# Designed miniproteins, single chains, continued (5), part 14

Each design is a single chain, and the fold is of that chain. pLDDT is the mean over its residues in the fold that is shown.

## One batch from the design tools (miniprotein)

Design m16480
Fold by ESMFold2-Fast:
Structure m16480 (fold): chain A 55 residues (1-55)
Amino acid sequence: MELSPEQLEALKRAIENVKKVMETLTPEQQEVLKRLLEHEMRENGLDVELALEML
């Protein structure tokens, strides 16, 4: 699925926020969050590898 420019900016902002939260999380919580992000990205037809690079 192609993201609109507006959706892409929202996604980047969400990823930056997740990055900051990740710093305060335990390794176990980080693992769960990453899995949820990967699943969500796959469901929306996004490249999981690209999404992880944006983190």
Scores: mean pLDDT 70

Design m16481
Fold by ESMFold2-Fast:
Structure m16481 (fold): chain A 91 residues (1-91)
Amino acid sequence: MNVDLAIAYAKKPSSVSDAEFYLNKGKAYLKLGRYEEAIKWYQKAIEKSDDPEIIAEAYRGLAEAYRKLGKNDQADEWEKKADEIYEKAGL
């Protein structure tokens, strides 16, 4: 068991926001090669966040997951959305 696997199966601590927790789960599943699970958690992070930084990171994660699944058109669309958030937020 590695750190990413531990994060993927972790229960949410009270000190962490729902959105940040879901973003971290998405990243962990992406590193484990579980791309469909990663997509699920990134979508939850977007739904629970109003923070442009969290939303942009989740969009980037979605783009990478879709690209790994061979869904390049969907990957390009999420990458474009991430770039738009970074540009508008000055990130």
Scores: mean pLDDT 79

Design m16483
Fold by ESMFold2-Fast:
Structure m16483 (fold): chain A 100 residues (1-100)
Amino acid sequence: SPPPPLTTQQIIDQIDMLTNTIRSMFQQNSDNFSSSRSSQINQNIDNVTSIVNDMRQNGLSRSRAQQLISTFNQIRDLVSDNPDMSRIADSAIRLGQQGY
């Protein structure tokens, strides 16, 4: 039988973990990105951190899930040449879709 669906709390916790993972990976790989691209990546990571904090306080809504998915799609595009970082962004997008 398929596993049970994730709870809202589990979705938020896993997205938070993936956000911290991609931040750490970006810090380790920052020299591989231009200063402009690094600024865009940092801004989008800060934006998802804000969205995750909003979801922890006010719950998971369609609007917050859409903002999360949109912002991680921007991160994915910015890190498309780094397959490990791209994969983390894809995982976060899929979790956001489960909360949609």
Scores: mean pLDDT 87

Design m16484
Fold by ESMFold2-Fast:
Structure m16484 (fold): chain A 94 residues (1-94)
Amino acid sequence: MPAPEADVEALVEAAREAIERAEEHVRRAEEALRKGDLEAAREHLDEALRYAITAGLLIAGAWFAGAPEEEVEELRRRYREVLRRIDELEKRLE
């Protein structure tokens, strides 16, 4: 690997944390929307978008630094699902 192993592990963990935060805010936005709380839904959607952007950058960084393919593919799969759910929320909010 071109990068130190510890740096790669830190990028993977940071990406995982960012995805988990995005997933949590998507879940909260979906719940708020179900309850008719459009303000809370929009606030959580904004947070989910912020974490999704961070996750995308960290996943790209982890891949470039030589993270194991299996870990990167799991992160990409979760990231794509987050983006799909964000798209559905955007459509329902406008």
Scores: mean pLDDT 86

Design m16485
Fold by ESMFold2-Fast:
Structure m16485 (fold): chain A 66 residues (1-66)
Amino acid sequence: EENKEKSKEIKELIEKAAEARLKGDEKTAQELMERAAKLLSEQTGLPLEAARQLVEREVEEVIKEK
């Protein structure tokens, strides 16, 4: 199902972004977060800026769990 695959891809991008940020690779982290935000916006119909805020929050959550 498209929705399920897209959710998995978004989660993987968020996890990779958190890992890149922890390594100090902010450019890669920002690129991965932007990709996740675009996919989330397309999937949910949220404005891209709202999707970016949700992705940023999720990345911070992943970092806190590490």
Scores: mean pLDDT 80

Design m16486
Fold by ESMFold2-Fast:
Structure m16486 (fold): chain A 82 residues (1-82)
Amino acid sequence: SREILELLLEFVEELAKKLNDPELEKKAKEFRELLKKGDFEGALKILQETEDKLAKMAKEDPEVFEILKEGLGELQKRLAAL
């Protein structure tokens, strides 16, 4: 669903801003461009790469883990409202 992918884009953009991470900001921009082009396969690949990076960051930094946990909780609420 395009609506689900748009929520996931917003989630990645919010995390990039909160974490102030240039690589996450770059991935958010790439995700937005792929969605704009209708390249859903490419968008899912960027999401997987983003998940891998976030998992690594959260494992190394408890503060990142808490930010991610809060962000995922908000994402779940927004997804349930669809």
Scores: mean pLDDT 82

Design m16487
Fold by ESMFold2-Fast:
Structure m16487 (fold): chain A 70 residues (1-70)
Amino acid sequence: MAAAEAEALARSEAALRAMDKDVEIQTYDKEGTPLTVTVRLLPGADRAAVNKAANEAVEKGDNATVTAKV
């Protein structure tokens, strides 16, 4: 069971480091109201789809968690 435990620990550490790579970006809506949005880095395959959802959330001007490259 040592291999499974070592793998689980390595994945847990990678997940914690990934959370630190998430960055809060301050953006503005149409009214100029500052919004705080958390940017998450996703695997390249899913990035385009999530970027569409993120853009829609930002356009709505609500408090949102956005996944974007910039």
Scores: mean pLDDT 54

Design m16488
Fold by ESMFold2-Fast:
Structure m16488 (fold): chain A 62 residues (1-62)
Amino acid sequence: SPLEEARRELERFALEQVKRDIEKGKLTPEQARARANAYRMQGLDVAAEYYRKLAEEIEKKK
């Protein structure tokens, strides 16, 4: 559907942001959770899940 296609495009752009945040390594768990929630509210579930997992990984290390 057109709605599904548009969402996939938005998710691709959001995933570039996820990659950059991971590469920078500067996010706190709280910042990563906030970004996960923001993307979830936009219906960008793939990007949201990456940020959620990133928050968990940062939390486990500290």
Scores: mean pLDDT 80

Design m16489
Fold by ESMFold2-Fast:
Structure m16489 (fold): chain A 102 residues (1-102)
Amino acid sequence: GPLLGSSTYTATRTLKPGETVTTPPVRVPVSGTHTITVTVTSTSDFTVEITILVNGKEVASKVLKNGESFSVTVDLEAGDIVEAVATFLTEADYPTITLSVS
Protein backbone atom coordinates (compact mmCIF):
# COMPACT_ATOMS: atom_id res chain seq x y z
CA GLY A 1 0.00 0.00 0.00
CA PRO A 2 1.02 3.68 0.05
CA LEU A 3 3.64 4.82 2.62
CA LEU A 4 1.80 6.07 5.74
CA GLY A 5 4.78 6.86 7.95
CA SER A 6 8.50 6.29 8.41
CA SER A 7 11.31 6.97 10.89
CA THR A 8 15.08 6.52 10.83
CA TYR A 9 17.71 5.91 13.49
CA THR A 10 21.13 7.06 12.21
CA ALA A 11 24.17 6.25 14.34
CA THR A 12 26.93 8.89 14.59
CA ARG A 13 29.46 6.27 15.80
CA THR A 14 30.41 2.59 15.63
CA LEU A 15 28.04 0.45 17.74
CA LYS A 16 29.40 -2.50 19.77
CA PRO A 17 27.98 -6.05 20.12
CA GLY A 18 25.14 -6.11 22.68
CA GLU A 19 24.16 -2.46 22.18
CA THR A 20 20.46 -1.76 21.57
CA VAL A 21 18.91 1.21 19.74
CA THR A 22 15.26 2.04 19.01
CA THR A 23 13.91 3.94 15.98
CA PRO A 24 11.82 7.05 16.57
CA PRO A 25 8.16 5.97 16.87
CA VAL A 26 5.79 5.94 13.89
CA ARG A 27 2.16 6.77 14.72
CA VAL A 28 -0.36 4.89 12.55
CA PRO A 29 -2.73 7.44 10.91
CA VAL A 30 -5.48 5.05 9.75
CA SER A 31 -6.83 1.68 10.93
CA GLY A 32 -6.42 -1.32 8.63
CA THR A 33 -4.07 -4.06 7.51
CA HIS A 34 -0.58 -2.54 7.25
CA THR A 35 2.89 -3.71 6.23
CA ILE A 36 5.71 -2.79 8.62
CA THR A 37 9.17 -2.87 6.98
CA VAL A 38 12.57 -2.47 8.67
CA THR A 39 15.74 -1.94 6.59
CA VAL A 40 19.28 -1.96 8.01
CA THR A 41 22.40 -0.49 6.39
CA SER A 42 26.00 0.32 7.39
CA THR A 43 29.39 1.07 5.79
CA SER A 44 30.52 -2.37 7.16
CA ASP A 45 29.18 -5.92 7.24
CA PHE A 46 27.21 -6.55 10.43
CA THR A 47 24.47 -8.70 11.98
CA VAL A 48 21.59 -7.28 14.02
CA GLU A 49 18.44 -8.64 15.65
CA ILE A 50 15.41 -6.52 14.73
CA THR A 51 12.32 -6.62 16.96
CA ILE A 52 9.15 -4.85 15.80
CA LEU A 53 7.02 -3.39 18.60
CA VAL A 54 3.40 -2.21 18.41
CA ASN A 55 2.43 -0.21 21.52
CA GLY A 56 5.52 -1.63 23.24
CA LYS A 57 4.57 -5.26 22.47
CA GLU A 58 6.67 -7.57 20.28
CA VAL A 59 4.98 -8.50 17.00
CA ALA A 60 7.94 -10.06 15.15
CA SER A 61 11.70 -10.51 15.33
CA LYS A 62 14.37 -11.44 12.77
CA VAL A 63 18.17 -11.43 12.45
CA LEU A 64 19.31 -9.26 9.51
CA LYS A 65 22.61 -8.59 7.76
CA ASN A 66 23.79 -5.31 6.21
CA GLY A 67 21.45 -4.19 3.41
CA GLU A 68 18.59 -6.58 4.32
CA SER A 69 14.93 -5.79 5.00
CA PHE A 70 12.27 -7.47 7.13
CA SER A 71 8.51 -7.03 6.57
CA VAL A 72 5.43 -8.16 8.50
CA THR A 73 1.73 -7.62 7.74
CA VAL A 74 -0.44 -6.83 10.78
CA ASP A 75 -3.80 -5.28 11.64
CA LEU A 76 -3.26 -1.88 13.29
CA GLU A 77 -5.56 0.82 14.69
CA ALA A 78 -5.22 4.57 14.13
CA GLY A 79 -3.04 5.94 16.94
CA ASP A 80 -0.98 2.74 17.36
CA ILE A 81 2.74 3.36 17.89
CA VAL A 82 5.20 1.28 15.86
CA GLU A 83 8.92 1.04 16.76
CA ALA A 84 11.86 -1.12 15.71
CA VAL A 85 14.43 -2.20 18.29
CA ALA A 86 17.86 -3.18 16.94
CA THR A 87 20.20 -5.30 19.10
CA PHE A 88 23.64 -5.53 17.50
CA LEU A 89 25.16 -9.03 17.43
CA THR A 90 28.39 -7.76 15.83
CA GLU A 91 30.17 -4.40 15.60
CA ALA A 92 28.41 -2.02 13.14
CA ASP A 93 30.01 1.09 11.65
CA TYR A 94 27.58 4.06 11.54
CA PRO A 95 24.45 1.91 11.03
CA THR A 96 21.08 3.26 9.85
CA ILE A 97 17.78 1.58 10.80
CA THR A 98 14.75 2.65 8.73
CA LEU A 99 11.18 1.83 9.84
CA SER A 100 8.27 2.17 7.36
CA VAL A 101 4.52 1.60 7.71
CA SER A 102 2.44 1.24 4.52
Scores: mean pLDDT 91

Design m16490
Fold by ESMFold2-Fast:
Structure m16490 (fold): chain A 65 residues (1-65)
Amino acid sequence: VEELRERVERAHAELAKRLGWDEETAERARRTLFTHVRQRNPDASEAELLEEALRLIEGGLASLD
């Protein structure tokens, strides 16, 4: 779980950097993402939520490369 959380944090930081988001915008976007993932997966474990969030962030990064 901690390793997944670290991967999500690093991936989101890279996405924010590439999109030119400031710290406040990046934090709001991260909260919105996790709210969305939870709404789609209300009974998911923390690890499952982190895996889905990571997939979405990596998809965004791939579209920028």
Scores: mean pLDDT 78

Design m16491
Fold by ESMFold2-Fast:
Structure m16491 (fold): chain A 110 residues (1-110)
Amino acid sequence: KAKEYLELGKGYLLNGEYEKAIEYFEKAIAIEPTAEGYNNLGQALLKLGKYEEAVEYFKKAIALDPDYAEAWANLGQALLKLGKTEEAKAAAEKALAIKPENQLAIDILK
C-alpha cells in the first residue's frame, strides 16, 4: 500500500505533475515514513521552487538514512538555490564521501 503510493508519486514526478507527486508521496509517508519517501517529496517540492520546504524533507530523509548520498546531494542543490553556498558545499561533500560518482554533488562543488 505505502509502496504503491510511492511508485504512483514517482510516476507523476517523472511526468512533471509535481502537485500530484506530492499528494501521493504524502499518502505514502502517512502510512510508512521512509528516507526514500521524504527524499522524493523533497524533489517534487524542489521542482516547484519550494526550496525551504525541500530542505526540511531532505533533512528528514538524512535523519532516517545518513548514508543516503542522493538525499545529501539534493539537500546541497536546494541550499544552493537558497544562496546558502557554504552549507550546499558541505552537503555535496558528504554525498561524495558516500558515493564519489554522484554527478549532482560534483556539479555543486565546482
Scores: mean pLDDT 90

Design m16492
Fold by ESMFold2-Fast:
Structure m16492 (fold): chain A 70 residues (1-70)
Amino acid sequence: SMEEAQKHIEEGKKALEAGDYEKAVEHYQKAIEYGGPDHAEANLGLAEALQRMGDHERAAEYGRRAVEAR
């Protein structure tokens, strides 16, 4: 559900703030699972977490999905 997607977005943000990028990726992936593949906020969060991990190619792909979801 969208409510469950939002909860995972909140947990992903907390993980990013803590520097736990792997945990952030897991939560944002679950947010996509509950909110759908075009969920803009989840795709943006995943892009940021991947960027911080140095996975620039995957970060660019999820960032593109976030923009396309407008």
Scores: mean pLDDT 84

Design m16493
Fold by ESMFold2-Fast:
Structure m16493 (fold): chain A 68 residues (1-68)
Amino acid sequence: SAEDKALVREIMDILLEEVSVEEASLTVRRLLEMIERGASDSEIREELLKVLSEKNAEKVLELLKKLR
């Protein structure tokens, strides 16, 4: 949907502040797979903290909650 596309774009923009386009694309795919299999907020936060600062990880986590 247009709403989901807007959320994914916003997540991508945050990732691009700290990682390459290639790494951001792989990370988005990984996060969407985690959501599909019902990963907890704690598991998603841990994955985000591998590539992002705490502040940006929390921003992405809040956006991902809107995709659920």
Scores: mean pLDDT 84

Design m16494
Fold by ESMFold2-Fast:
Structure m16494 (fold): chain A 73 residues (1-73)
Amino acid sequence: SMELTKVMFRALALKSEIYLAYKTGRDPSLMEQALEEMKELYEEHKSLLTPEEKAAFEKQIADMEAILAQAKA
C-alpha cells in the first residue's frame, strides 16, 4: 500500500542517517535519536506488516543498536 511504502521509505532514510553518522565519526547522540525514531516508526505501524516483514524490521533495529553500541565503546 501507499502507507506501507511511506513507512518503508522513512525507515530507509533513518537507517541511512545512522550509517552516515557512524561512517563520518559524528556524535553517537545523532544515531541514538534516529534509532529511537526507527523504533517508534515500528511500534506505530507494525500492524501493517506481515510476520516476515516484522522479523526483518526487528533485525534492522537490532543491527542499528549494535552499530550504536560499537560507536559508544
Scores: mean pLDDT 82

Design m16495
Fold by ESMFold2-Fast:
Structure m16495 (fold): chain A 99 residues (1-99)
Amino acid sequence: SSEELRRRALEEVRRAEERARAGDVDGALEAARRAIRLALQLVRQGDLEGAIEVLDRLIRALDLAAEVARRQGDDRAALEAEILRGMALILLGLAKLLQ
């Protein structure tokens, strides 16, 4: 169900937020990748409100992950966070267009 997908996506966003705050950038990026896949499924199922909620929060988590990666000197992880953020923005735009 879209409710179950939304719940799982928000759990992955929460993991990304928590791991980024803890300085675990790789863990944050793994959770972010899972959240993007679940958000795409929400869009495909027509749960646009759920997708928007997930993606809006995920973008903020990825901003934090990129900042933490830069402070750690991990340019590769910072770039990956910014790429994932770009993907999340594209999906957010698509979800808003389809409303």
Scores: mean pLDDT 91

Design m16496
Fold by ESMFold2-Fast:
Parts: structure tokens; sequence; C-alpha cells
Structure m16496 (fold): chain A 78 residues (1-78)
């Protein structure tokens, strides 16, 4: 749990840093939206919803909310 939360926080920090550039933020959103759409028939909707929340929080610079959503997605996928 703790290790997953720390890893999620590091990932969220990286995404938030990249998202400070508006062009990178737009590209990251497009890539993640495409990946979520491709996974829609394979992964539970709750996992996809948690990943989408994590992306939106990270793009908004809310690292803690993004990390929490990533941990929730990982927990639901297990």
Amino acid sequence: MEEIREQARRLAEGLAELAKDPELAARIRALVDADIAAAAGTLPQAVLDAVRRALEAALAGDVEAAAEALVEAARLAL
C-alpha cells in the first residue's frame, strides 16, 4: 500500500510537471483518452474512471488527488 502510494505520487508529480506546458498537457490528455477508449472493453469501468480522475487532477496540478486516484485504480485492478 505505502509503496504503491509513493509510486503513484511520483507518477502524478511527473505528469503535473509535464502539464505545466499547455501543448504537452493537450497531447497527454489525447493519448490517455485514446488508451482509455481502447481499454473500455477490457478493464472495469471503475478502473477507467479512476484513471481519468487521476489524469484530470494531475493536469490541474493537484498531485495528491491524482496520486489518490491512481492508488484507487491500482486497488480496483487487483
Scores: mean pLDDT 78

Design m16497
Fold by ESMFold2-Fast:
Structure m16497 (fold): chain A 73 residues (1-73)
Amino acid sequence: MENRKKKVFEEALKLAEEAAQILEDAGLPVEGSRFYVAARLRIIGDLLEGNYDEALKTAQDALERAKKIAEER
């Protein structure tokens, strides 16, 4: 159980970091920081409830949204 929780947390956190980096690279560093904090809090909440798949999906959706925002700017 703990190994899966740790793996999902690390994967989800990495995706959230990538999302924030995309926004920062697009010239939106404040938005990137806010986005990263919001994504991390949601992921932690999902993990605490044992919703590992939901936590990963949240991180993946965050990355997709960040890419779209960067493309529009």
Scores: mean pLDDT 74

Design m16498
Fold by ESMFold2-Fast:
Structure m16498 (fold): chain A 88 residues (1-88)
Amino acid sequence: MAAEARARGGEAASRGEEALAAGDYEAAGRAFEEAARHYEEAAREDPAELATAAGMLEMAAEAYRRAGDEARAAELEARAAELRARAA
């Protein structure tokens, strides 16, 4: 199950990177949020993936900030900090 979640996370992260390259910051934010959810699921079996999920939320926050959605960016940064604290 963790392998499937990790693969889905990677696919979503790749879509996020493509959206960033295209300048579609809202699509990038949604894709990185999706990636974070999959890595958080993988973290149930592999706690190291909590740090990966936090990284995806940080990428999503930066994308939303560039899209002008400061409130959503702040919310995701807070969630990323919580995941990093649990990973430590």
Scores: mean pLDDT 87

Design m16500
Fold by ESMFold2-Fast:
Structure m16500 (fold): chain A 59 residues (1-59)
Amino acid sequence: SAELEALAKKYGLSVRQVEGALQLLRDMSEAVAVQYLMADEGLSEEEARELVAELKKLL
């Protein structure tokens, strides 16, 4: 989607990585999505929380 492409570009991620975070947010929790973005994708806590807040608007 255009929204996921824009978020991927903004945070320096691939669309697939953003889709992974969205799936974790949907299927598990916000905390798991934030942890994935920090530990596996190298985002800061602030960036991970901002991206998850944007993804919540798409659910």
Scores: mean pLDDT 87

Design m16501
Fold by ESMFold2-Fast:
Structure m16501 (fold): chain A 105 residues (1-105)
Amino acid sequence: MEEEERRRRVRERLEALKKQYDAFIDDWAATVEALARELGLSPEEAQRLAERFRDAMKNKDLDAVREITDELAARVPDPAVQEMLRSLPEVFEQIHEEIERLEAE
């Protein structure tokens, strides 16, 4: 019973994390699109960049995420936004590692 309850809680936590991660990807893709537009990209270019970011996040392509966030960070004038963008790949990696850890249990 205790072992079944532990497995159920791990499964519930994993499902909750996956839902939160999907929302996190959607929120950040929208942020990337908004930032790209503020930097003077066309709506079409901003949407393509956001889709590329979404695909990189879904495919766990950390290098592609870093390329996009570094490019945006280099262009934004706000130091707080620059730091947030540069820290995003590490946050992404930590969330992914937590999901993998729970899946292994």
Scores: mean pLDDT 79

Design m16502
Fold by ESMFold2-Fast:
Structure m16502 (fold): chain A 56 residues (1-56)
Amino acid sequence: NLYDFIKKLEERIKKLEEQIAKLESENTVYTPEDIAASKRAIEAKKNEEKRLEEKK
């Protein structure tokens, strides 16, 4: 019946959403390397901005 079909679809969507979230966090938009590089860049920028603000 329709309820069974909707339940099945909901489960499928949940599974797909989980897979997309996994891929997005790891491989679709950015990689672990990119995350590490981003973290380093943010820290370096923070440090440089602090120095630049003091130096003008």
Scores: mean pLDDT 70

Design m16503
Fold by ESMFold2-Fast:
Structure m16503 (fold): chain A 57 residues (1-57)
Amino acid sequence: DEERNKAIEKKLEEYKKKYGIKEEVYQKLLDVLKDPSKEVSDEVMEELKPIRDKLEE
């Protein structure tokens, strides 16, 4: 999961910089995504889809 965690962290860092995500929100999302017991990971990934599409411009 090291590679997956790094990829997610990188995407969140880009999202944070581009849209000015608050540190508190960023840390919560990162914690949830790195915790394999959390069932919210897919939900967070879905939230990144609009940003991913925007980055493809």
Scores: mean pLDDT 60

Design m16504
Fold by ESMFold2-Fast:
Structure m16504 (fold): chain A 66 residues (1-66)
Amino acid sequence: ELDREIELGLAEIAAAIFKNYALKQGVPEEEVQRIVDEAIELAKTKSAQEAVDYAKRLTEEAIERH
């Protein structure tokens, strides 16, 4: 359980980092929040690694669109 809680905590920290970066790059707050929420749900249902990979990819794509 503790290892899982640490994984979720790390995913939340990673999500916060990606959120701040995306907002600085001009991605709309609503789009950034959606990506963060989706990544956190992915961390709960799959893994922290998949959540981080997802957040990174979607954030990069969002920056490219804006």
Scores: mean pLDDT 77

Design m16505
Fold by ESMFold2-Fast:
Structure m16505 (fold): chain A 83 residues (1-83)
Amino acid sequence: EVDREAAELALATLLSIEKARNGDPALIAHLQAALDAVRAGDVEAAARHLEAAAALSTDPEDRRLLARVLRLLGAEEAAEAVE
């Protein structure tokens, strides 16, 4: 169900991995903005940035992870759109 702490941890981990591999700057920016929004309690802003991150992701595994984060935030409609 909804687990904001798990969502923060998953997002922080994914962001760290993308930064370490010198990934797409646009993807990194959306992941950072989503993490900041989660920490601020702004689920709507977090969901928008996660959907933007998913649109930049070519890997189905990355999209499934982003959908999982959206579900942990309670953004079920956005999670279904990403899958």
Scores: mean pLDDT 83

Design m16506
Fold by ESMFold2-Fast:
Structure m16506 (fold): chain A 74 residues (1-74)
Amino acid sequence: SLRTATATVEAKAPQTPNDTEIIATVEVAGRTATARVVAKPGETVKVTVQIQVPEGEEVTIKVTLKNEEIPAAA
């Protein structure tokens, strides 16, 4: 069976003139889940990702963070 695992990571947006989309990707046992949060310049946010993992199995969870600046309107 599968169980739901929750990973929460804190990330700080860079001091850019625009907001930043912070993308958290969780990889475990060949499965991947992604969550996105928009943060203001210099803001610290928590990103929570839920992923299904094998129950009763020892697993390693890998978390990857990516920042993507949201461009200003022309």
Scores: mean pLDDT 76

Design m16507
Fold by ESMFold2-Fast:
Structure m16507 (fold): chain A 93 residues (1-93)
Amino acid sequence: MNLTEEQIAEFKKAFSEFDKDGDGTLSKGELATLVRRVPELQQFNTDEGLDLIIAMFDKDGNGTIDFPEFVTMLAEMLKLDSVEELVEFVSKL
């Protein structure tokens, strides 16, 4: 995804709001907080649903979602028509 530096900064801001430990990854618990805030993701607000999200987007197999995986996850799961809509969405998180 070709994002501007300003768009990348908005995604990083949103990511940091859920990355409470500042380790550069989202744990299952932090991902659960994100899912609870997003109406479109409510069907995944279960232990099994969170495990499924991690399994789909966790390229490293470490059980967490890093920043590039986070951006890919939002783009794929929200099915938004443009990068601008995705940036507007994350700015409201």
Scores: mean pLDDT 76

Design m16508
Fold by ESMFold2-Fast:
Structure m16508 (fold): chain A 83 residues (1-83)
Amino acid sequence: SALELAQEALRDAREALELAKTAKNLSQAIGAALRAIGAIFLAEQSLKNATTEEARRLAQEAIRIAEEAIRLALEKLKTLQIK
């Protein structure tokens, strides 16, 4: 259901943000970004099928958190690539 997709997206987004915060190398930063992208796909699928305010709210929250995770991962990629 749209609600289940939104809940999964939110969990994936939160995990991606934690991975981005703790990333110490290129592989970890890339992994965090990919998980965040996956969370956005699930959240967008939820939004297209959402009939409840709860599903829309959770999906939008997941997108916001995932976007933060991607931003942080990209900042870490820049610092880790310079040698």
Scores: mean pLDDT 86

Design m16509
Fold by ESMFold2-Fast:
Structure m16509 (fold): chain A 62 residues (1-62)
Amino acid sequence: MAEEIIKRVEETADRLGLDEASRQEVLDIAKKAAEAEKNGDRSTAASYYTAAQLLAVGDALD
């Protein structure tokens, strides 16, 4: 499950054509979501995952 979080955010970043700096930023947040999921903190994991996805969309629209 944790690696799925990172993979999904990576796929979103690639689909939106983010530059390397924005892609790295959203993946760093996705890694925090993955660590929270590994620790059983699903609420924190969901929050970081949502933040990573929203940041990816925001960066693509700028």
Scores: mean pLDDT 79

Design m16510
Fold by ESMFold2-Fast:
Structure m16510 (fold): chain A 55 residues (1-55)
Amino acid sequence: MEKEKKLKELEELARKAQETGESEVVLEMGEKLKELVDEGYGAEAVALLNQVIEE
């Protein structure tokens, strides 16, 4: 649950960053990515970000 919640938060932040370009959103996305990388979910987090960018 915790991993899934953090990945979903990262996805939402990444989509908002893509749509708005707001510095605050980009920073929050970066912080969430760092949390996921630190917890060992970096590969999944990066794959998720690449999926959002590909859109």
Scores: mean pLDDT 78

Design m16511
Fold by ESMFold2-Fast:
Structure m16511 (fold): chain A 86 residues (1-86)
Amino acid sequence: SSYKPKILEKVEELAKLAKEAGLDGLARTLEGALEHAKKSEEYFEKLVKMLEESIDELIQLAKDKGADDLAKKLEELKQLLEEAKK
């Protein structure tokens, strides 16, 4: 999929922003999933499914923490995931 590099780039940015926001658990989860997703189509599909299922909750968590940059990047990822569905 032409969207795979864009999604992986956004997830990498999100892992960095989550770490900067003090959400170390989320950052570790995203970093681990990213390493596997880069090497495996199956793990990429699992990462996309996880993000689709959790994206609205993650946006709310970021807003509740005052992590505005993280919330913005999560909303950008949500739009990208919707575009990838065609």
Scores: mean pLDDT 84

Design m16512
Fold by ESMFold2-Fast:
Structure m16512 (fold): chain A 59 residues (1-59)
Amino acid sequence: MIEEEVRRKAKEIYEKYGNETLLELQKAVDEAARELAEKLGLSEEVVKTMILIEIGRLQ
């Protein structure tokens, strides 16, 4: 499921880059969005938005 894949990637990004600056976090999200968009056949903008939403849900 696309949502599950995005959620898992968002958690991984948050774990690795959650203590970095906002700029480093944004770079990690942009790179992941590009990779997942290519893999899942979605637009980078859509995937980036999905990743950011999932990161925002992590607490």
Scores: mean pLDDT 77

Design m16513
Fold by ESMFold2-Fast:
Structure m16513 (fold): chain A 80 residues (1-80)
Amino acid sequence: DLEEGIAAARARLPTDPAGALTALGGIYLLQGKYEEALEYYRRALALDPSSAVALRGLAEVLEALGKEEEAAEYRAKAEA
């Protein structure tokens, strides 16, 4: 569930901060919490700008928020 997923992702922060933040973004995205998902994916990309998983996740969040042009840009970056 959401709480268990958040706890598991947080436990990864000391050893895999980029992966942990990407997992948090995905958890919030699945729950429809788009602003929180956006923040975590942006933080993940600050640590690993080339993460295809984080770029695709960010694009999906932006699409859900109605930001189609920005979503298309990040989707293209994920497939580069």
Scores: mean pLDDT 82

Design m16514
Fold by ESMFold2-Fast:
Structure m16514 (fold): chain A 72 residues (1-72)
Amino acid sequence: MREEELRKRAVEVLNEIDEKEEVSEEQMERAKEIMEEMGRSVDEEASAQEIRQALGRILAELTGSTRAPPAP
């Protein structure tokens, strides 16, 4: 479940950023991977706030997936 995995990763990164209010190189790399999987580009000079905003938008897109039933 691609969207579930991306959502989990985005939540994890956001939680760490929110906790420390800073973005480490590790968090930046993880955020970039999530953004790239969603077809988004990330600014190399992005601040912690910009990373949080971008991940928040990705989460909104992932959770915006409708409650369509997957089963036949």
Scores: mean pLDDT 68

Design m16515
Fold by ESMFold2-Fast:
Structure m16515 (fold): chain A 93 residues (1-93)
Amino acid sequence: GVEELERARRHLEEAIRSLEAGDVDTAKQHALEAAREVKRAVEKGAISPEEGIKILFLIHVGLVEADMGDYDGAIEAFRSALELVRRALEKAR
C-alpha cells in the first residue's frame, strides 16, 4: 500500500543520486527495487493498474537508457517516474 509507494519513492531518489554520482550498477538496482515496490502497491490497491503501468514504463525507459549509456535520459525518465509516485502518495494520504 502506502508503505510500498514510499519505498518506491526512496528507491527512485537513490537511483537518480547514484546515476548523478556515476554509479550505474547501484542506480539500476534501486530502479529495479522501485519497480518491485510499485507492483506491490498495485497488488494492494494503493495505486490503479493504469497508474502503475505508467510508472513501470518510465522505470523501464530509464533502465534501457542507462544500459545504452544515455545517463541524462535515464535520470529524466526516473524523475518522471518519481513525480508520478509522489502524486500517488498525495492521493493515498
Scores: mean pLDDT 89

